# Designed miniproteins, single chains, continued (2), part 56

Each design is a single chain, and the fold is of that chain. pLDDT is the mean over its residues in the fold that is shown.

## One batch from the design tools (miniprotein)

Design m5929
Fold by ESMFold2-Fast:
Structure m5929 (fold): chain A 82 residues (1-82)
Amino acid sequence: SLDDLMLIHGVNETLRGIPETEKIIQESDAQRRQQMIAGLQKQKADFEDALKKAQENNFPKDIIEKIKQAIKGVEKAIEAAK
């Protein structure tokens, strides 16, 4: 029937599109990873700026240590995202 031919055509078109769909998903995942890495790099820069200001203003050692730990945490996240 015409409906059976249309179904077969739809299945064949879907199967043809699978490699393209997989590539789009992989490229989208790579783009998301790059955006996450860029965001983490900006956050690291912000924490490094905050660390300099905290040191210049003689913030308590516990606060300075927390900022340093935040920088290390972001660095670890960047490496894990690569």
Scores: mean pLDDT 74

Design m5930
Fold by ESMFold2-Fast:
Structure m5930 (fold): chain A 69 residues (1-69)
Amino acid sequence: MEELAKRIGENVKKIIDEKGLSYKELAERAGISEKTVKDIVEGKRLPTGDELAAIAKALDVPISELIAP
């Protein structure tokens, strides 16, 4: 579980960096708090299915890209 949370966080961070987005911008696009984005990126928590779907949509990537190794 912690490994999956870290992987999702790493994938989200990579995509954010590639697109030039801030945590605040992603939070606004996904409709979640900036604190939630930071916790997910740092691997401190596993996102809910709804949060994962919202992040994928906000980043314009399939959910599979967020959980991929």
Scores: mean pLDDT 82

Design m5931
Fold by ESMFold2-Fast:
Structure m5931 (fold): chain A 94 residues (1-94)
Amino acid sequence: MQKEQNRRNAIRAIQDIRDSTIGQLDHFEKTNNLSEEEKKLIEEAKEQIDELADRYIELVERTDLDPQQVRDLVLQFLEEVNKIKKELLEKIKE
């Protein structure tokens, strides 16, 4: 019961981070006059974040993970998303 609740909470956290980040990128693309190359970089970043979320959700669903390992996966996912955002912003350079 408790392990299942912790997994569900972690999956929701990953989904919320994914949805929030993709929403931020969608808003940025819609509100800025971007080049075709910059739009492609944003779409590639969205795809990377979506694929990353799917991979981390799969890892969280493993029955052999303890609650600390589940928390560590959520934090690792957040760090990977932040890295993608940083690399994207460095390439877009306004």
Scores: mean pLDDT 82

Design m5932
Fold by ESMFold2-Fast:
Structure m5932 (fold): chain A 63 residues (1-63)
Amino acid sequence: SMAALRAAARRLAEETGIPFETALRILELAVVQRDGRAALALAEEHGISGELLDRYGVLALTR
């Protein structure tokens, strides 16, 4: 749900220092659009590893 997605995005932003809006967009690409490649590309542009993206993507997809 959007609440879980927002919570995951906030934690990702806090751990990496990127803007919340950017973290939310990355996770939306991964979870809603199911575009893992676009999500990873945007994450890497902001210095976020694929491992970290996968962890938060799973958290956002939990329910």
Scores: mean pLDDT 79

Design m5933
Fold by ESMFold2-Fast:
Structure m5933 (fold): chain A 86 residues (1-86)
Amino acid sequence: SEEELEEIKKELEELLEKIEKGELTPEEAFKELKKLIKKALKVVSGEKLLRLIGLLLRLIGDELEGRLTLEKLKETIKEVLKILDE
């Protein structure tokens, strides 16, 4: 729905702001981002769906290998926002 998509975008922007303010650890930011990507997967389709799945898998891989950073999480949030705005 449009309302759910708008809410997800707002939550992504708020998450980005919290990271920029130093309010979250990489683990906390990853948990929230994973939740928001999963919500977005339920409201998108086609190419956007495949792109979000790719980003989610990349994040999970980085977390499993202990390579998760706040900078990478910020970049991923910006990429999710771009996908949702297309």
Scores: mean pLDDT 86

Design m5934
Fold by ESMFold2-Fast:
Structure m5934 (fold): chain A 56 residues (1-56)
Amino acid sequence: MPSEEQKRVADEALEKFGIDATQEQIEKYARSKGFSDREVAETVFYAFEQINKLKS
């Protein structure tokens, strides 16, 4: 499970870039927050799970 901070960063990225946010945009945003490669990957997966729920 992603941390509370990773969930917050994912939500911020989706607010900034919208539902059409690309993986690259979310990765760059998470890296800008000082996350490791693994934390970035977990943040990206969480963000896309949220996008899928919004589109379903």
Scores: mean pLDDT 82

Design m5935
Fold by ESMFold2-Fast:
Structure m5935 (fold): chain A 95 residues (1-95)
Amino acid sequence: SMEEVRREIEEAIKIAEEDGYDEEIIELLRKALESEPEEAVINLARAMMRGLEVYNPDPAVRAVAAEAYERILKARSAEEALEILREARARVAAL
C-alpha cells in the first residue's frame, strides 16, 4: 500500500540522517515522501542509486549506480525508473 511505502521512505530518511548521508540524498528521499505515487517511485529510485554511487565500498558498484542515476534523471515514468533499477541490479549481480 502507499502507506507502507511512505513508512519505508520515512525509515530510510531516519537511517540516512543517523548514518550521516549527504543532504542531497536525504532531500531526494524527502521529495519521494511528498510526491504522488509515480513521482515517489522515481525519486526513491534516484535516492537509492545516488546513495550507492556515493557510499558503496565497491568502485564497480559505484560506477553502475552512477550510470543508473544519470538514466533515472531522464526517466519519464515509474515503469522506466523500475526497469533501470532492474538492469542496474542485474549488472551488479554479474560483477
Scores: mean pLDDT 80

Design m5936
Fold by ESMFold2-Fast:
Structure m5936 (fold): chain A 67 residues (1-67)
Amino acid sequence: MLTEEERKEIVEKLVELGYSKTFAERVVDILNEAGYTKEEVLEALKSKEKLDEMITDAAQRVAEKRR
């Protein structure tokens, strides 16, 4: 589970990459619920393709957990 400080750092990096704050906060919530670590998320932020794949996988994991 991501700490408040880790969530803020990820949001700031997403905003720096051109994403809106609202989108960044939503992405961080999904990644946190999916069980990704800060290190895994920061690695994915190096490439838009990796980030998109991680978000898709995270959304699927969250949907399964919420059944």
Scores: mean pLDDT 79

Design m5937
Fold by ESMFold2-Fast:
Structure m5937 (fold): chain A 72 residues (1-72)
Amino acid sequence: MEEVIEKAKKQFDNAINAAKKLGLPEAVERIKQLRDKALEQIRKAPSYEEAQRIANKALDEANKIIVEELKK
């Protein structure tokens, strides 16, 4: 479980840094909120597999946020 949390934190930090480099302050804020919610859900997950699914889904959503903000 700790490994999933640490990996997810690093991946979210990478997404936030990418959004910052692209000058997308709204994406940065949205991804930070998504990260906090996802990490809480991962901590409450009953299994490693469910934690991984939550992490993957949230990271896909973070990438979609960046793409959406780039189009505006």
Scores: mean pLDDT 83

Design m5938
Fold by ESMFold2-Fast:
Structure m5938 (fold): chain A 85 residues (1-85)
Amino acid sequence: MPLTLSDNMAFGKRHTPEETYEYYTKLAEEYFAKGDYSAALQTLLLGGFAVESAALYHTGSSEEGKKWRDKMMELYDKFAAEAEK
């Protein structure tokens, strides 16, 4: 079972969507700055599930969850483009 996904969803439930977004984006930026593009992209992908979980848990809105996830995935696409030669 994907332990990583479960842990990231649990993080989202204990933090606001804003705090969750900031945590994962900062961590991904740190990995990207070190040249660890794989870890940076994985952090943003898992952060997408975490921020969606945070929004759903705190607002009860699937639309709000989707907006936060879409925001994280936009950053993922941007980082993926920068990592490609």
Scores: mean pLDDT 77

Design m5939
Fold by ESMFold2-Fast:
Structure m5939 (fold): chain A 81 residues (1-81)
Amino acid sequence: MEELIKKTKETIKKGLEAFKSGPENKEEVVELGEKLLELAEELEKLGKEEEALEAYMYAAFFLPLEKAKRLEEKLKPLAEL
């Protein structure tokens, strides 16, 4: 469990760094978004709802709009904030 949470946080950090570096890294940002989606699904399966929600949020931010829209059901708790 600790390893999964650590990987999720590291992936978020890498995604944010790639996003800040500009449009040329768009492919890397999307790849990290896909990785975060995978990690979020694992965290959700393990009952780590808060960590899963954070991972889904960043995955939606990094992924193309078409894929991000598919995550709307997972992000409902955040949308009510």
Scores: mean pLDDT 76

Design m5940
Fold by ESMFold2-Fast:
Parts: sequence; structure tokens; C-alpha cells
Structure m5940 (fold): chain A 84 residues (1-84)
Amino acid sequence: SEELDQMIKQLEKMLKIAEERGDKETAEQLKKAIEYLKKAKELEEKDPEVAREFLAQARKYLLEAGLIYGRRASKEYLEKKKKG
């Protein structure tokens, strides 16, 4: 779907930013999420059950990436609040 294509493109941009900043943990989770989303897209029409399993795996890796990003963002927010 077009929505899934847009999601993959946005995640690829986020992956590039994570790699440029040396955030290896977030980058690894994003790489895995992108791979599973691409596999799900390829199988969406041909094998919906397997596509659903790949989407579940992608969601798992996206949640891990989000948790890593959220922890870092929270620390930066608290640090800026102490100085501003």
C-alpha cells in the first residue's frame, strides 16, 4: 500500500539520521523493522498470514526503537529544562 511505502521511506530517513549520529542500537532496530515491513509488503497479496507475522515482527522492532529514542529524548528534555 502507499501508506506502507511512505512508512518505509520515513523509517529509512530515521535510520540514516541514527547512523550519522552513531546511535547503533536504534539503527539496528530500525533496520530490522524496515526489512520486515518490506517482506510484509511483498507478501501482502500472495500470503496474508505470513505478511501478518512479518508486520508483527516489524512492530516489535519499532517499539524497541521507540523506547530507545524516548529514553534519550527524555534525558535531553530534562537537561534543557535545567538550563532554560
Scores: mean pLDDT 75

Design m5941
Fold by ESMFold2-Fast:
Structure m5941 (fold): chain A 86 residues (1-86)
Amino acid sequence: MKKLTDEEVDELADEIMKELGIPEELRPYVRDAVRRLAELVNKGKSIEEAKKEVISWADSRLPPYERELVRKAIEKAAEKLKEKGY
Protein backbone atom coordinates (compact mmCIF):
# COMPACT_ATOMS: atom_id res chain seq x y z
CA MET A 1 0.00 0.00 0.00
CA LYS A 2 1.31 3.46 -0.93
CA LYS A 3 1.55 5.81 2.09
CA LEU A 4 1.65 9.61 2.00
CA THR A 5 4.89 11.07 3.37
CA ASP A 6 5.25 14.33 5.35
CA GLU A 7 7.02 15.83 2.31
CA GLU A 8 4.08 14.93 0.03
CA VAL A 9 1.67 16.46 2.57
CA ASP A 10 3.63 19.74 2.62
CA GLU A 11 3.84 19.83 -1.20
CA LEU A 12 0.10 19.14 -1.52
CA ALA A 13 -0.77 21.91 0.98
CA ASP A 14 1.45 24.43 -0.84
CA GLU A 15 -0.05 23.49 -4.24
CA ILE A 16 -3.63 23.83 -2.93
CA MET A 17 -2.96 27.23 -1.35
CA LYS A 18 -1.55 28.53 -4.66
CA GLU A 19 -4.42 27.09 -6.77
CA LEU A 20 -7.20 28.38 -4.47
CA GLY A 21 -5.55 31.72 -3.58
CA ILE A 22 -5.78 31.01 0.16
CA PRO A 23 -4.18 33.73 2.37
CA GLU A 24 -0.77 32.90 3.91
CA GLU A 25 -2.15 33.45 7.44
CA LEU A 26 -4.31 30.32 6.93
CA ARG A 27 -1.34 28.10 5.92
CA PRO A 28 -1.09 26.40 9.36
CA TYR A 29 -4.77 25.38 9.21
CA VAL A 30 -4.49 24.14 5.61
CA ARG A 31 -1.35 22.13 6.47
CA ASP A 32 -3.04 20.63 9.57
CA ALA A 33 -6.14 19.73 7.52
CA VAL A 34 -4.12 18.08 4.71
CA ARG A 35 -2.01 16.21 7.29
CA ARG A 36 -5.13 14.91 9.09
CA LEU A 37 -6.60 13.84 5.75
CA ALA A 38 -3.36 12.01 4.84
CA GLU A 39 -3.16 10.31 8.27
CA LEU A 40 -6.73 8.96 7.94
CA VAL A 41 -6.12 7.74 4.38
CA ASN A 42 -2.81 6.13 5.48
CA LYS A 43 -4.78 4.29 8.22
CA GLY A 44 -7.04 2.78 5.55
CA LYS A 45 -10.05 5.13 5.62
CA SER A 46 -11.61 6.02 2.28
CA ILE A 47 -10.93 9.51 0.96
CA GLU A 48 -14.65 10.34 1.35
CA GLU A 49 -14.72 9.23 5.02
CA ALA A 50 -11.44 11.04 5.76
CA LYS A 51 -12.76 14.21 4.07
CA LYS A 52 -15.92 14.20 6.24
CA GLU A 53 -13.91 13.80 9.47
CA VAL A 54 -11.46 16.58 8.59
CA ILE A 55 -14.30 18.95 7.55
CA SER A 56 -16.01 18.26 10.92
CA TRP A 57 -12.70 19.05 12.69
CA ALA A 58 -12.38 22.35 10.79
CA ASP A 59 -16.06 23.27 11.38
CA SER A 60 -15.59 22.81 15.16
CA ARG A 61 -12.43 24.96 15.39
CA LEU A 62 -12.62 27.77 12.82
CA PRO A 63 -14.79 30.93 12.43
CA PRO A 64 -17.09 31.00 9.34
CA TYR A 65 -14.74 32.85 6.95
CA GLU A 66 -11.66 30.70 7.69
CA ARG A 67 -13.83 27.56 7.83
CA GLU A 68 -15.09 28.07 4.25
CA LEU A 69 -11.56 28.50 2.84
CA VAL A 70 -10.16 25.50 4.76
CA ARG A 71 -13.15 23.36 3.67
CA LYS A 72 -12.36 24.23 0.02
CA ALA A 73 -8.74 23.21 0.66
CA ILE A 74 -9.86 19.87 2.18
CA GLU A 75 -12.15 19.17 -0.81
CA LYS A 76 -9.32 20.00 -3.26
CA ALA A 77 -6.86 17.79 -1.32
CA ALA A 78 -9.32 14.88 -1.40
CA GLU A 79 -9.78 15.35 -5.18
CA LYS A 80 -6.01 15.33 -5.78
CA LEU A 81 -5.50 12.22 -3.61
CA LYS A 82 -8.27 10.40 -5.50
CA GLU A 83 -6.57 11.33 -8.82
CA LYS A 84 -3.29 9.86 -7.46
CA GLY A 85 -5.03 6.55 -6.71
CA TYR A 86 -5.28 6.87 -2.93
Scores: mean pLDDT 80

Design m5942
Fold by ESMFold2-Fast:
Structure m5942 (fold): chain A 67 residues (1-67)
Amino acid sequence: MSDEELKKLAEEIKKKTGVSDETALKVALLVKLDKEAFLNMSQKELAEKLGISQSTAGKILKIVKEF
């Protein structure tokens, strides 16, 4: 994943979920590191890691799957 693709993913997450810039960037970095491992996380696990609601974590997982 290029730095440009990482920025695009972070922007899409912010636009669709309203999470902070830092949270969106953390998600994009995790996806850059290992997209398959990221998508294998449960909504609960992702919510706990990012300090967000399970509903928001579910939206993020859907966005990453489509990206």
Scores: mean pLDDT 83

Design m5943
Fold by ESMFold2-Fast:
Order: structure tokens, then sequence, then C-alpha cells
Structure m5943 (fold): chain A 74 residues (1-74)
């Protein structure tokens, strides 16, 4: 759905920012978490990050991003 696409685009932007320039602020993560919650597909969107292959970014870093988003959504 368009809602799922929008949520994925937001998550992709956060992921790219973390990877290329360091961790985003907690405030930015909170805003993204709120938007994902409003879209109703946040859990599916967050889960998609685990499917990405990234040799230059650790699984722990990805998991931390998921945890940060999930703590806002829950």
Amino acid sequence: SSSQMQSRQILYQVYTQIYNSGNPSKQQIQQIGQQLQQQGSSSMTIGSVRGWSNTNYSKDDIQQTINDLSSIIS
C-alpha cells in the first residue's frame, strides 16, 4: 500500500543517515516512530530492515535502530 511505501521511505532515510553520517537525534527517531505508528504498518516496515544486506553496517546497529523505533511505537 501507499502507506507501507511511505513508512519504508522514512525508515530508509533514517537507515541511510545512520550509515553515512552517524546516528540521528532521538527527537528525529521519535518523530519517525510516531509517523510509522500512524501508518499502522510500522512492525512490517521495521522488519524489512533485517532483510537488507549491508557489509559495512553491523546487525547490532540495525537492531538498535529497530529497538529505538519500536520503543516509541509501543
Scores: mean pLDDT 49

Design m5944
Fold by ESMFold2-Fast:
Structure m5944 (fold): chain A 94 residues (1-94)
Amino acid sequence: SPIERAVARLEAALAAARAARTLEDLEGVQKEIAWLALENRDHPEVYAILNEAARRITELLRQYEAGRLSFEETRARIVEVLEEALARVRELAA
């Protein structure tokens, strides 16, 4: 199902974010979530959750590049965004 696929890919993105060591790693996570949102555009509730997560991650990366957040703070906040998105997508399956 679209929800099961979104959950699996969010879990993989969350693992990737936790393991991230470079800006390129975090940019990879951002691109994956943005793509996952677009893939789910025909599922409005899933799309809304993923699109919001992608926007929040993009803003966090902008703050990092502006020197407003450390790499560790940026990674931690991206992890929080992904954990929240995962919980919300899982709730749709319940």
Scores: mean pLDDT 91

Design m5945
Fold by ESMFold2-Fast:
Structure m5945 (fold): chain A 84 residues (1-84)
Amino acid sequence: MLEEYYEKIREAAMESVKPEKATESLGKAFDLAYQAAEEAKKAAKTEEEGEKAEKEVYEKLDQILKEAAEKYYKAKEEAEKEAA
């Protein structure tokens, strides 16, 4: 279940690196992370377990956003190299 949210977050993060969609797609990524954290907390048997799961969701969001940015800049560098 959380994997489906992470996949949607990855898609939104990849769109957010494009200037035309940056604000809209970044907002969508955060919205999906919030929903994933809510689901994780509801699935948890204890409040402590729920807080840990919420933290893991936001750590995953941060990782996905960093990976999307890195992939975008690498693709841009390669495109400039081929266009030269």
Scores: mean pLDDT 77

Design m5946
Fold by ESMFold2-Fast:
Structure m5946 (fold): chain A 93 residues (1-93)
Amino acid sequence: MKEEIEKLIEEMAKKFENQEALSEEEQKRLTEALRKLNELIKKGDPEAREYAIELIGLAESHELLGLTELSEETREEIEKVRETLKELAEQRK
């Protein structure tokens, strides 16, 4: 899983640098990665948190610059991760 997530981050970053859209397969991989990372974040994995933040940042950068139109499924998983991170931040202090 970690190696697969690192590869996805690298692929998304390269596509962003080259101003290329994410493929449907890459968006499905992103959605599945975010789902798995969300469960790990809930279990207190700090490394999963960092990967999720990086993937979300790349996905939002793709959408903001008009390179990629994110699917509703991808947006839903991003929002779920954001809710988890917000809840953990509120419990932290």
Scores: mean pLDDT 82

Design m5947
Fold by ESMFold2-Fast:
Structure m5947 (fold): chain A 88 residues (1-88)
Amino acid sequence: SISDVEKYADEKVKKLEEQGNKILKDAGKMTDKEKTFAIVKWQMLAIGESADLYVLAKQANIPQDIIDKILDKFNAKVKQWFAKLKAA
């Protein structure tokens, strides 16, 4: 259902935020190289979750306009977090 796909998106955002907060907390203890690798790994996970979310929504026969709205919301959160991580 639409609700199940939205719940999936929210749970994956929460996991990415938890991982992002851990990077921010540890940023002062990291070398530049360690920080770069941590951010790259985080970004790769976010890209994968976005792709999985699209596939899940298509398999659930969700209308394209609703899929686009869910993905836009998800990607906006990811972009906001990526900016925070790069600034650390």
Scores: mean pLDDT 88

Design m5948
Fold by ESMFold2-Fast:
Structure m5948 (fold): chain A 74 residues (1-74)
Amino acid sequence: EEERKRFEKERLKQLANLLAQSTVFLAEMIDPKWAEEVKKRIDELKKSYTDEQIEEFLKEVQALYEEVLARYKA
């Protein structure tokens, strides 16, 4: 049961990391210098949230992804 909870948490962490990588990739296609700042923002978010707060971290990364995507489309 502890194993299942840990597996679920690791799955969410992997999803958040994939989304973060996609966010940086899109930002690099727009502006490489701005992408460095986006990556720093993601790194600061990783420092601000614990593993127990993975859902909140994922929400923050999703919000940043939407911001980057909006700029990509504009």
Scores: mean pLDDT 80

Design m5949
Fold by ESMFold2-Fast:
Formats: C-alpha cells, structure tokens, sequence
Structure m5949 (fold): chain A 79 residues (1-79)
C-alpha cells in the first residue's frame, strides 16, 4: 500500500467521524504532495476523539495503525 493510499483512507476515516474540516485539510495536504502529513494529521485528530470516548474513533485509529504498518509509515507514540 502506498503513502497516498493510506492518506486517502485516513481522510475517509475522518469523514466517517464527521471531522469534515480536518478531512478537507488532509485532502489539501495530499494535493500538495504531502500524503504523510495527511496521515499524521488524521492520526492526531482520531487519537483526540478516541480519548473523548468515541468508539468509532478508537476503531478508526486501529485501522489507521494497520494501514500505516502496511505502508511502512512510522506513527508518533501516543501520550
């Protein structure tokens, strides 16, 4: 899986959670040739939503971690 494919899936996960403005920012990063930036943006926001007790965000975060692993993208450690 390519970095761009992971970034597109990250945007999809953000859209499914109603994070529409963050998803739009992610799409702009992809358009600018910064797919890793979109993945990291999504990872941060999904982690915040998961900490709030959003179960869909917890599931999306796990999906993103698996996608990043398949593409060789290192995600920063969560606090």
Amino acid sequence: MSEREVAEETVRLMEELGLTKTAEAGRRLIAQGRPRGAVLLGYQHLAIEAEKGNEKAKEALKELEELAKKAGIELPPLP
Scores: mean pLDDT 83

Design m5950
Fold by ESMFold2-Fast:
Structure m5950 (fold): chain A 84 residues (1-84)
Amino acid sequence: AEEAIEYLRKAAQAVLEQSSQVDGETVRKIMELLKKAIDALKAGDYETALAYAKEAKRLAEEAGLKEAAEYVEEAIRIIEKELA
């Protein structure tokens, strides 16, 4: 779903805007997970996309990246509707 991809892109932008306040390794991991989720959505693999998005949300929450986590949650909500 293009809408879910848009939310994951917004999450990536929010991570980058707050990158100076977070460990670089954590930022890299979140960005990699968001990219993998987007790539999975483009491939129509919603189950894989959901797994990567959930991991990205967990890391964003642990890092205090509230805005990024909220964007990922919206993407997760959309992906879950596609699987139902």
Scores: mean pLDDT 86

Design m5951
Fold by ESMFold2-Fast:
Structure m5951 (fold): chain A 100 residues (1-100)
Amino acid sequence: SFLEELELGIKHLEHLKEIVKKLLEEGKISEEEAKTFLEALDRLIEKVKEEKEKLEKGEITPEEAEERLEKEAESLLPEISAVLDKIVEEKHKEYEEKLK
C-alpha cells in the first residue's frame, strides 16, 4: 500500500530528526548545522503529509504523489549535503587538535 509506505517514510524522517538532535546535545554538530538539517527534514515531512492527505481525498493518484515527493526531495538534497560536508570538516579539525 502506497499510503502505508508514506506513513513509514514520515516515521523514518522523524527518526532522522532525533539523531540530529542527539548529535547536537552531544556537541558533535553546531546549532546552525542542526537547524539547517532539521528545517530541511521538517519541509520534507510536511510535503509527505500534504501529498498523503491529497491521496486519501482522491485529489491525486499514487503516481502523481510519488513524482511530487521525488521532486521535493531532490530540491532539498543540496541543503542536506552541505550540512553533512560541514559536519565531516568539523570532525576532521577536531581529530587534528587531538593529535597534538
Scores: mean pLDDT 76

Design m5952
Fold by ESMFold2-Fast:
Structure m5952 (fold): chain A 81 residues (1-81)
Amino acid sequence: APAPTADQILAGAYLAAQHAAAGDDALAESVRDSMLRALRAHPELRPEVLAGLEALLAQETDPRARAMLEAIRAEARRLDA
C-alpha cells in the first residue's frame, strides 16, 4: 500500500471529531487510534499534521469534536517528546 499523506491522516482526525460530535465514542476512539498509529509510523508528517490540527481546531465549534481534536493534538505533540 502507498504511504499515507498528511491530508489522509488529517481526514482521519476530522472523522474522529465528527464521530465524537455524534456521540459515537467507540468509532471516534477507533479512528483516533488508527490515525495516531499512522502518524507514529510516519513521524516526518508530524509538522504538517500539527499545522492541520490547529486549522481544524480554529474552525470547530462543537465541544465534543474540539475535545477529540485537542486530545489528538496533545498525543501528536508527544510522539517525539
Scores: mean pLDDT 85

Design m5953
Fold by ESMFold2-Fast:
Structure m5953 (fold): chain A 83 residues (1-83)
Amino acid sequence: MIEEEAKKAIDDNTELGKAVVAAYRLKVVEGVPRDTLIAALERLGFDPELVEKGLEIIEKTGYIPPVDPAIVEKLRAAIAELE
């Protein structure tokens, strides 16, 4: 199920999990809107439904895993392309 897939992606530090963690950091630290982050990750080829569920899981736990700087840079570039 989609919730189990999102949680496993985060727990196993997959590419999707790293992307969700990077998006959550940009939301909390830089105030980037959730909808903008989902659109940017969809542009990078991630499933928007899995991204949304992953963000919900991180928000509920309050735990932020280590952020991959390369994924943050890719996400910032995708956000800039949406403007």
Scores: mean pLDDT 76

Design m5954
Fold by ESMFold2-Fast:
Structure m5954 (fold): chain A 81 residues (1-81)
Amino acid sequence: MKEEALEFIRRQLEAAARSTDVDDIKATLEAMRLFAESLGLEEVKKLIDEALAKVDQTGSPEAAREAVRELIEKVEELLKK
């Protein structure tokens, strides 16, 4: 269950990292935050909240994609445990 949920989140984030639209990236992050919350994945939710804060603060597609790439790396680390 946890592995499958993390893998699903990772795939959605990979799709968001290919987007040039900040609104698309933000919508994906918000959806994944709710998904993680519904499953009690507190550590993942915190990482997504941090990425969302970065996206909201900068508002640039470049910075948003950077935040998503950092988030993907952190999710990959959780998958290795």
Scores: mean pLDDT 82

Design m5955
Fold by ESMFold2-Fast:
Structure m5955 (fold): chain A 75 residues (1-75)
Amino acid sequence: SESAELRKLVAEGRIEEAVERALASTDPQAKLATASALALKGEFESALAILDHVKETFPEYEGQVNALRNAIKAL
């Protein structure tokens, strides 16, 4: 799946490629999976940027975005 491919890129340290592909995706779940993987990798700035993008482009995901943002800030 796209989410699995993007998570693999993050795990491999291919951060810029993962961010570019996540931003180009039409699937908010793939974007959120990428942001979560980036946060687990310690790439907080990139993770939060994707979360802001999802909140702006997919308002229905605002609750999930806010939950992930709060989890990242608690780290």
Scores: mean pLDDT 87

Design m5956
Fold by ESMFold2-Fast:
Structure m5956 (fold): chain A 88 residues (1-88)
Amino acid sequence: SEAEKEKAQRQSEILRELARQTNDPERRKILEEASELLEKQDYEGFQELLANTKDELVRAILELSLTSKTVMEVLQALTERLREERRG
């Protein structure tokens, strides 16, 4: 549906923007690859990439991108997740 395409495009744009803000080239590469998979609506490929991602920060960003509407929401959710894990 058009709504599913718009959602996938928005999720792709979030990851692409986070990739631009990332100073680590390995993290940037994973975020860019994930963005391309979401743009193509390849959710199976996205889940495979997520399963193969060992970087905990990148993995958290990928998971949060599926439920967030903006880059700011991903960053806020990531901050809360890290705070809760630290105060556990």
Scores: mean pLDDT 82

Design m5957
Fold by ESMFold2-Fast:
Structure m5957 (fold): chain A 71 residues (1-71)
Amino acid sequence: SNKEALEKLKEGGDALVEGNREKALEYLKQAAELSGNKDAEEAAKAVEAGNSAQALGYMGKAIAELKKKLE
């Protein structure tokens, strides 16, 4: 669901800030699967490629879109 995906995006962001890229990737993949959101999928790919700045950008877009869908 979009609510669960938003929770996973927040958990992924926390893991990424903590430097736990493996856990961040796991949460971001779950967020993409739960929502079908393309920005969440791109965020997971960016973490996998080692680009944390790009991942944070995509996560921000995914969070904004999912929040709009929950209104």
Scores: mean pLDDT 83

Design m5958
Fold by ESMFold2-Fast:
Structure m5958 (fold): chain A 55 residues (1-55)
Amino acid sequence: MLSPQEQQLLQQAGQAVRTESDRQQLIQTLQQLAQQSQNPGVKEALEQMVQDVQK
């Protein structure tokens, strides 16, 4: 079960992907959220989102 903090990080990432029109800002936001995560799976998911945006 994910902690409320980890769930919030994933929700913030999803909202950033939807609302952030600046790709550079989106990448920075996702990287900061990944650094705040203490769950390896959540961190990996956020890092994968960064890779997907960079393609």
Scores: mean pLDDT 79

Design m5959
Fold by ESMFold2-Fast:
Structure m5959 (fold): chain A 61 residues (1-61)
Amino acid sequence: MDARIARLEAQAQTLPPEQRAIVLGLVDGARRLRAEGRDDLADTVLGLAEQYTQQLLQQQS
């Protein structure tokens, strides 16, 4: 589980500042949801962050 967050944070560091802030914001949101015991919602938010990050990485070329 923490591996998904670690990967997203590492990938976010390669993004421009605006996109980095969005990805890190989604990761923070997922962490808060897990702290509240809302694991299903946290997994949904992480999935959206992963999709968004993949799209941005494809556009960097």
Scores: mean pLDDT 80

Design m5960
Fold by ESMFold2-Fast:
Structure m5960 (fold): chain A 105 residues (1-105)
Amino acid sequence: MNEEQKISREIVETLLSQEEYSSPFKEAPDLEDYPNWYALAPNVMDLSSIQKLIDEGKITTVEELKDLIEQMYENVKKVFGDDSLERKLMDKLYELFEKKYKELS
């Protein structure tokens, strides 16, 4: 594993450890709970999928991780809107991501 891949893994592990605001974004959305998700945000992304991509060597740079976290954030904005609990939790998750990105990259 290269240095940026190790950093990317450490960032994702840190995000996953903050279960209070990461738990809704850990797994792919359940289409029975969110039947319109695919219509609003077809490029589904979650933290467990990102972790798997890092472990499989498909994400090798911190910039590639940042692009996927930004995709996940845009999906949440499209599905939940600005006043939702999920949007507020994602705002906190992204703030933690940016802090770790600046510290480690």
Scores: mean pLDDT 80

Design m5961
Fold by ESMFold2-Fast:
Structure m5961 (fold): chain A 85 residues (1-85)
Amino acid sequence: YFEEVKKKIEELLKKNGYEIIEYRLPDTPEDAERLLKMLEKALNNPYGKNVPYIYLGDIRDPRSGEIIAVKKENKELIEQIKKEL
């Protein structure tokens, strides 16, 4: 199940030109499904389609999972975020 969700997330991000900087799956299948739905909603928004940086998760809840992704062409931002992690 988690492998399937992971592949879907990676495929969606890759298809939209993002590099994954940080990825942490939630503790439960229900929360993993929620994270995937949040990503799908963000990428399916015509306005949000070209955002250079995606952050999904709840910083207050370590169990909620986290995705940090940046457009591949923005190499400077990728390096900056990697240094801050």
Scores: mean pLDDT 70

Design m5962
Fold by ESMFold2-Fast:
Structure m5962 (fold): chain A 81 residues (1-81)
Amino acid sequence: MDEEILEELRRAGASELTLELAEEGLRARRRKDYATALRFFSAAELQAKLEGNEEAAEILDRLRREAAELVARQLRELGKD
């Protein structure tokens, strides 16, 4: 799954910096640190936009929105115990 996302980003022409930020986000997501994943995906999306890479930015926007939803779910569960 993570390799497939990184491959799609490479195919879209994402820079090494954008790929590194995305990889850190995926790593944080694997350990269920969704707040950190959200931060890295947001940074990667901004980097892709600065580079004019709309395709990579769209992929990263999806990952960012998914991470944001996971953060919201995690916060709701902490309130319920």
Scores: mean pLDDT 84

Design m5963
Fold by ESMFold2-Fast:
Structure m5963 (fold): chain A 86 residues (1-86)
Amino acid sequence: STRNQRILAKYKERLRAARSDEQWKEVITWALGDVLLRFKMGEPAEDILDLIEKLKKEAKARIRDPVLLEKFERAAEYLMNNIRNS
């Protein structure tokens, strides 16, 4: 959706502005929290799942620390499974 495109653009901008693994961790934590809040506020599960999948792709492209990337992917998968089983 156009809304999801705008939301993803904000996530991408913040990821692009990050200069370190610590800053990328902060941006990812914020983005996952924003996605979870949107789900709790009643946004469609399909739109939320699409946002998380696209955020995973952006993180994989930007984050070079494999430990940080694995932790993020695990957190994202946990959130996606909770949404799918809601």
Scores: mean pLDDT 80

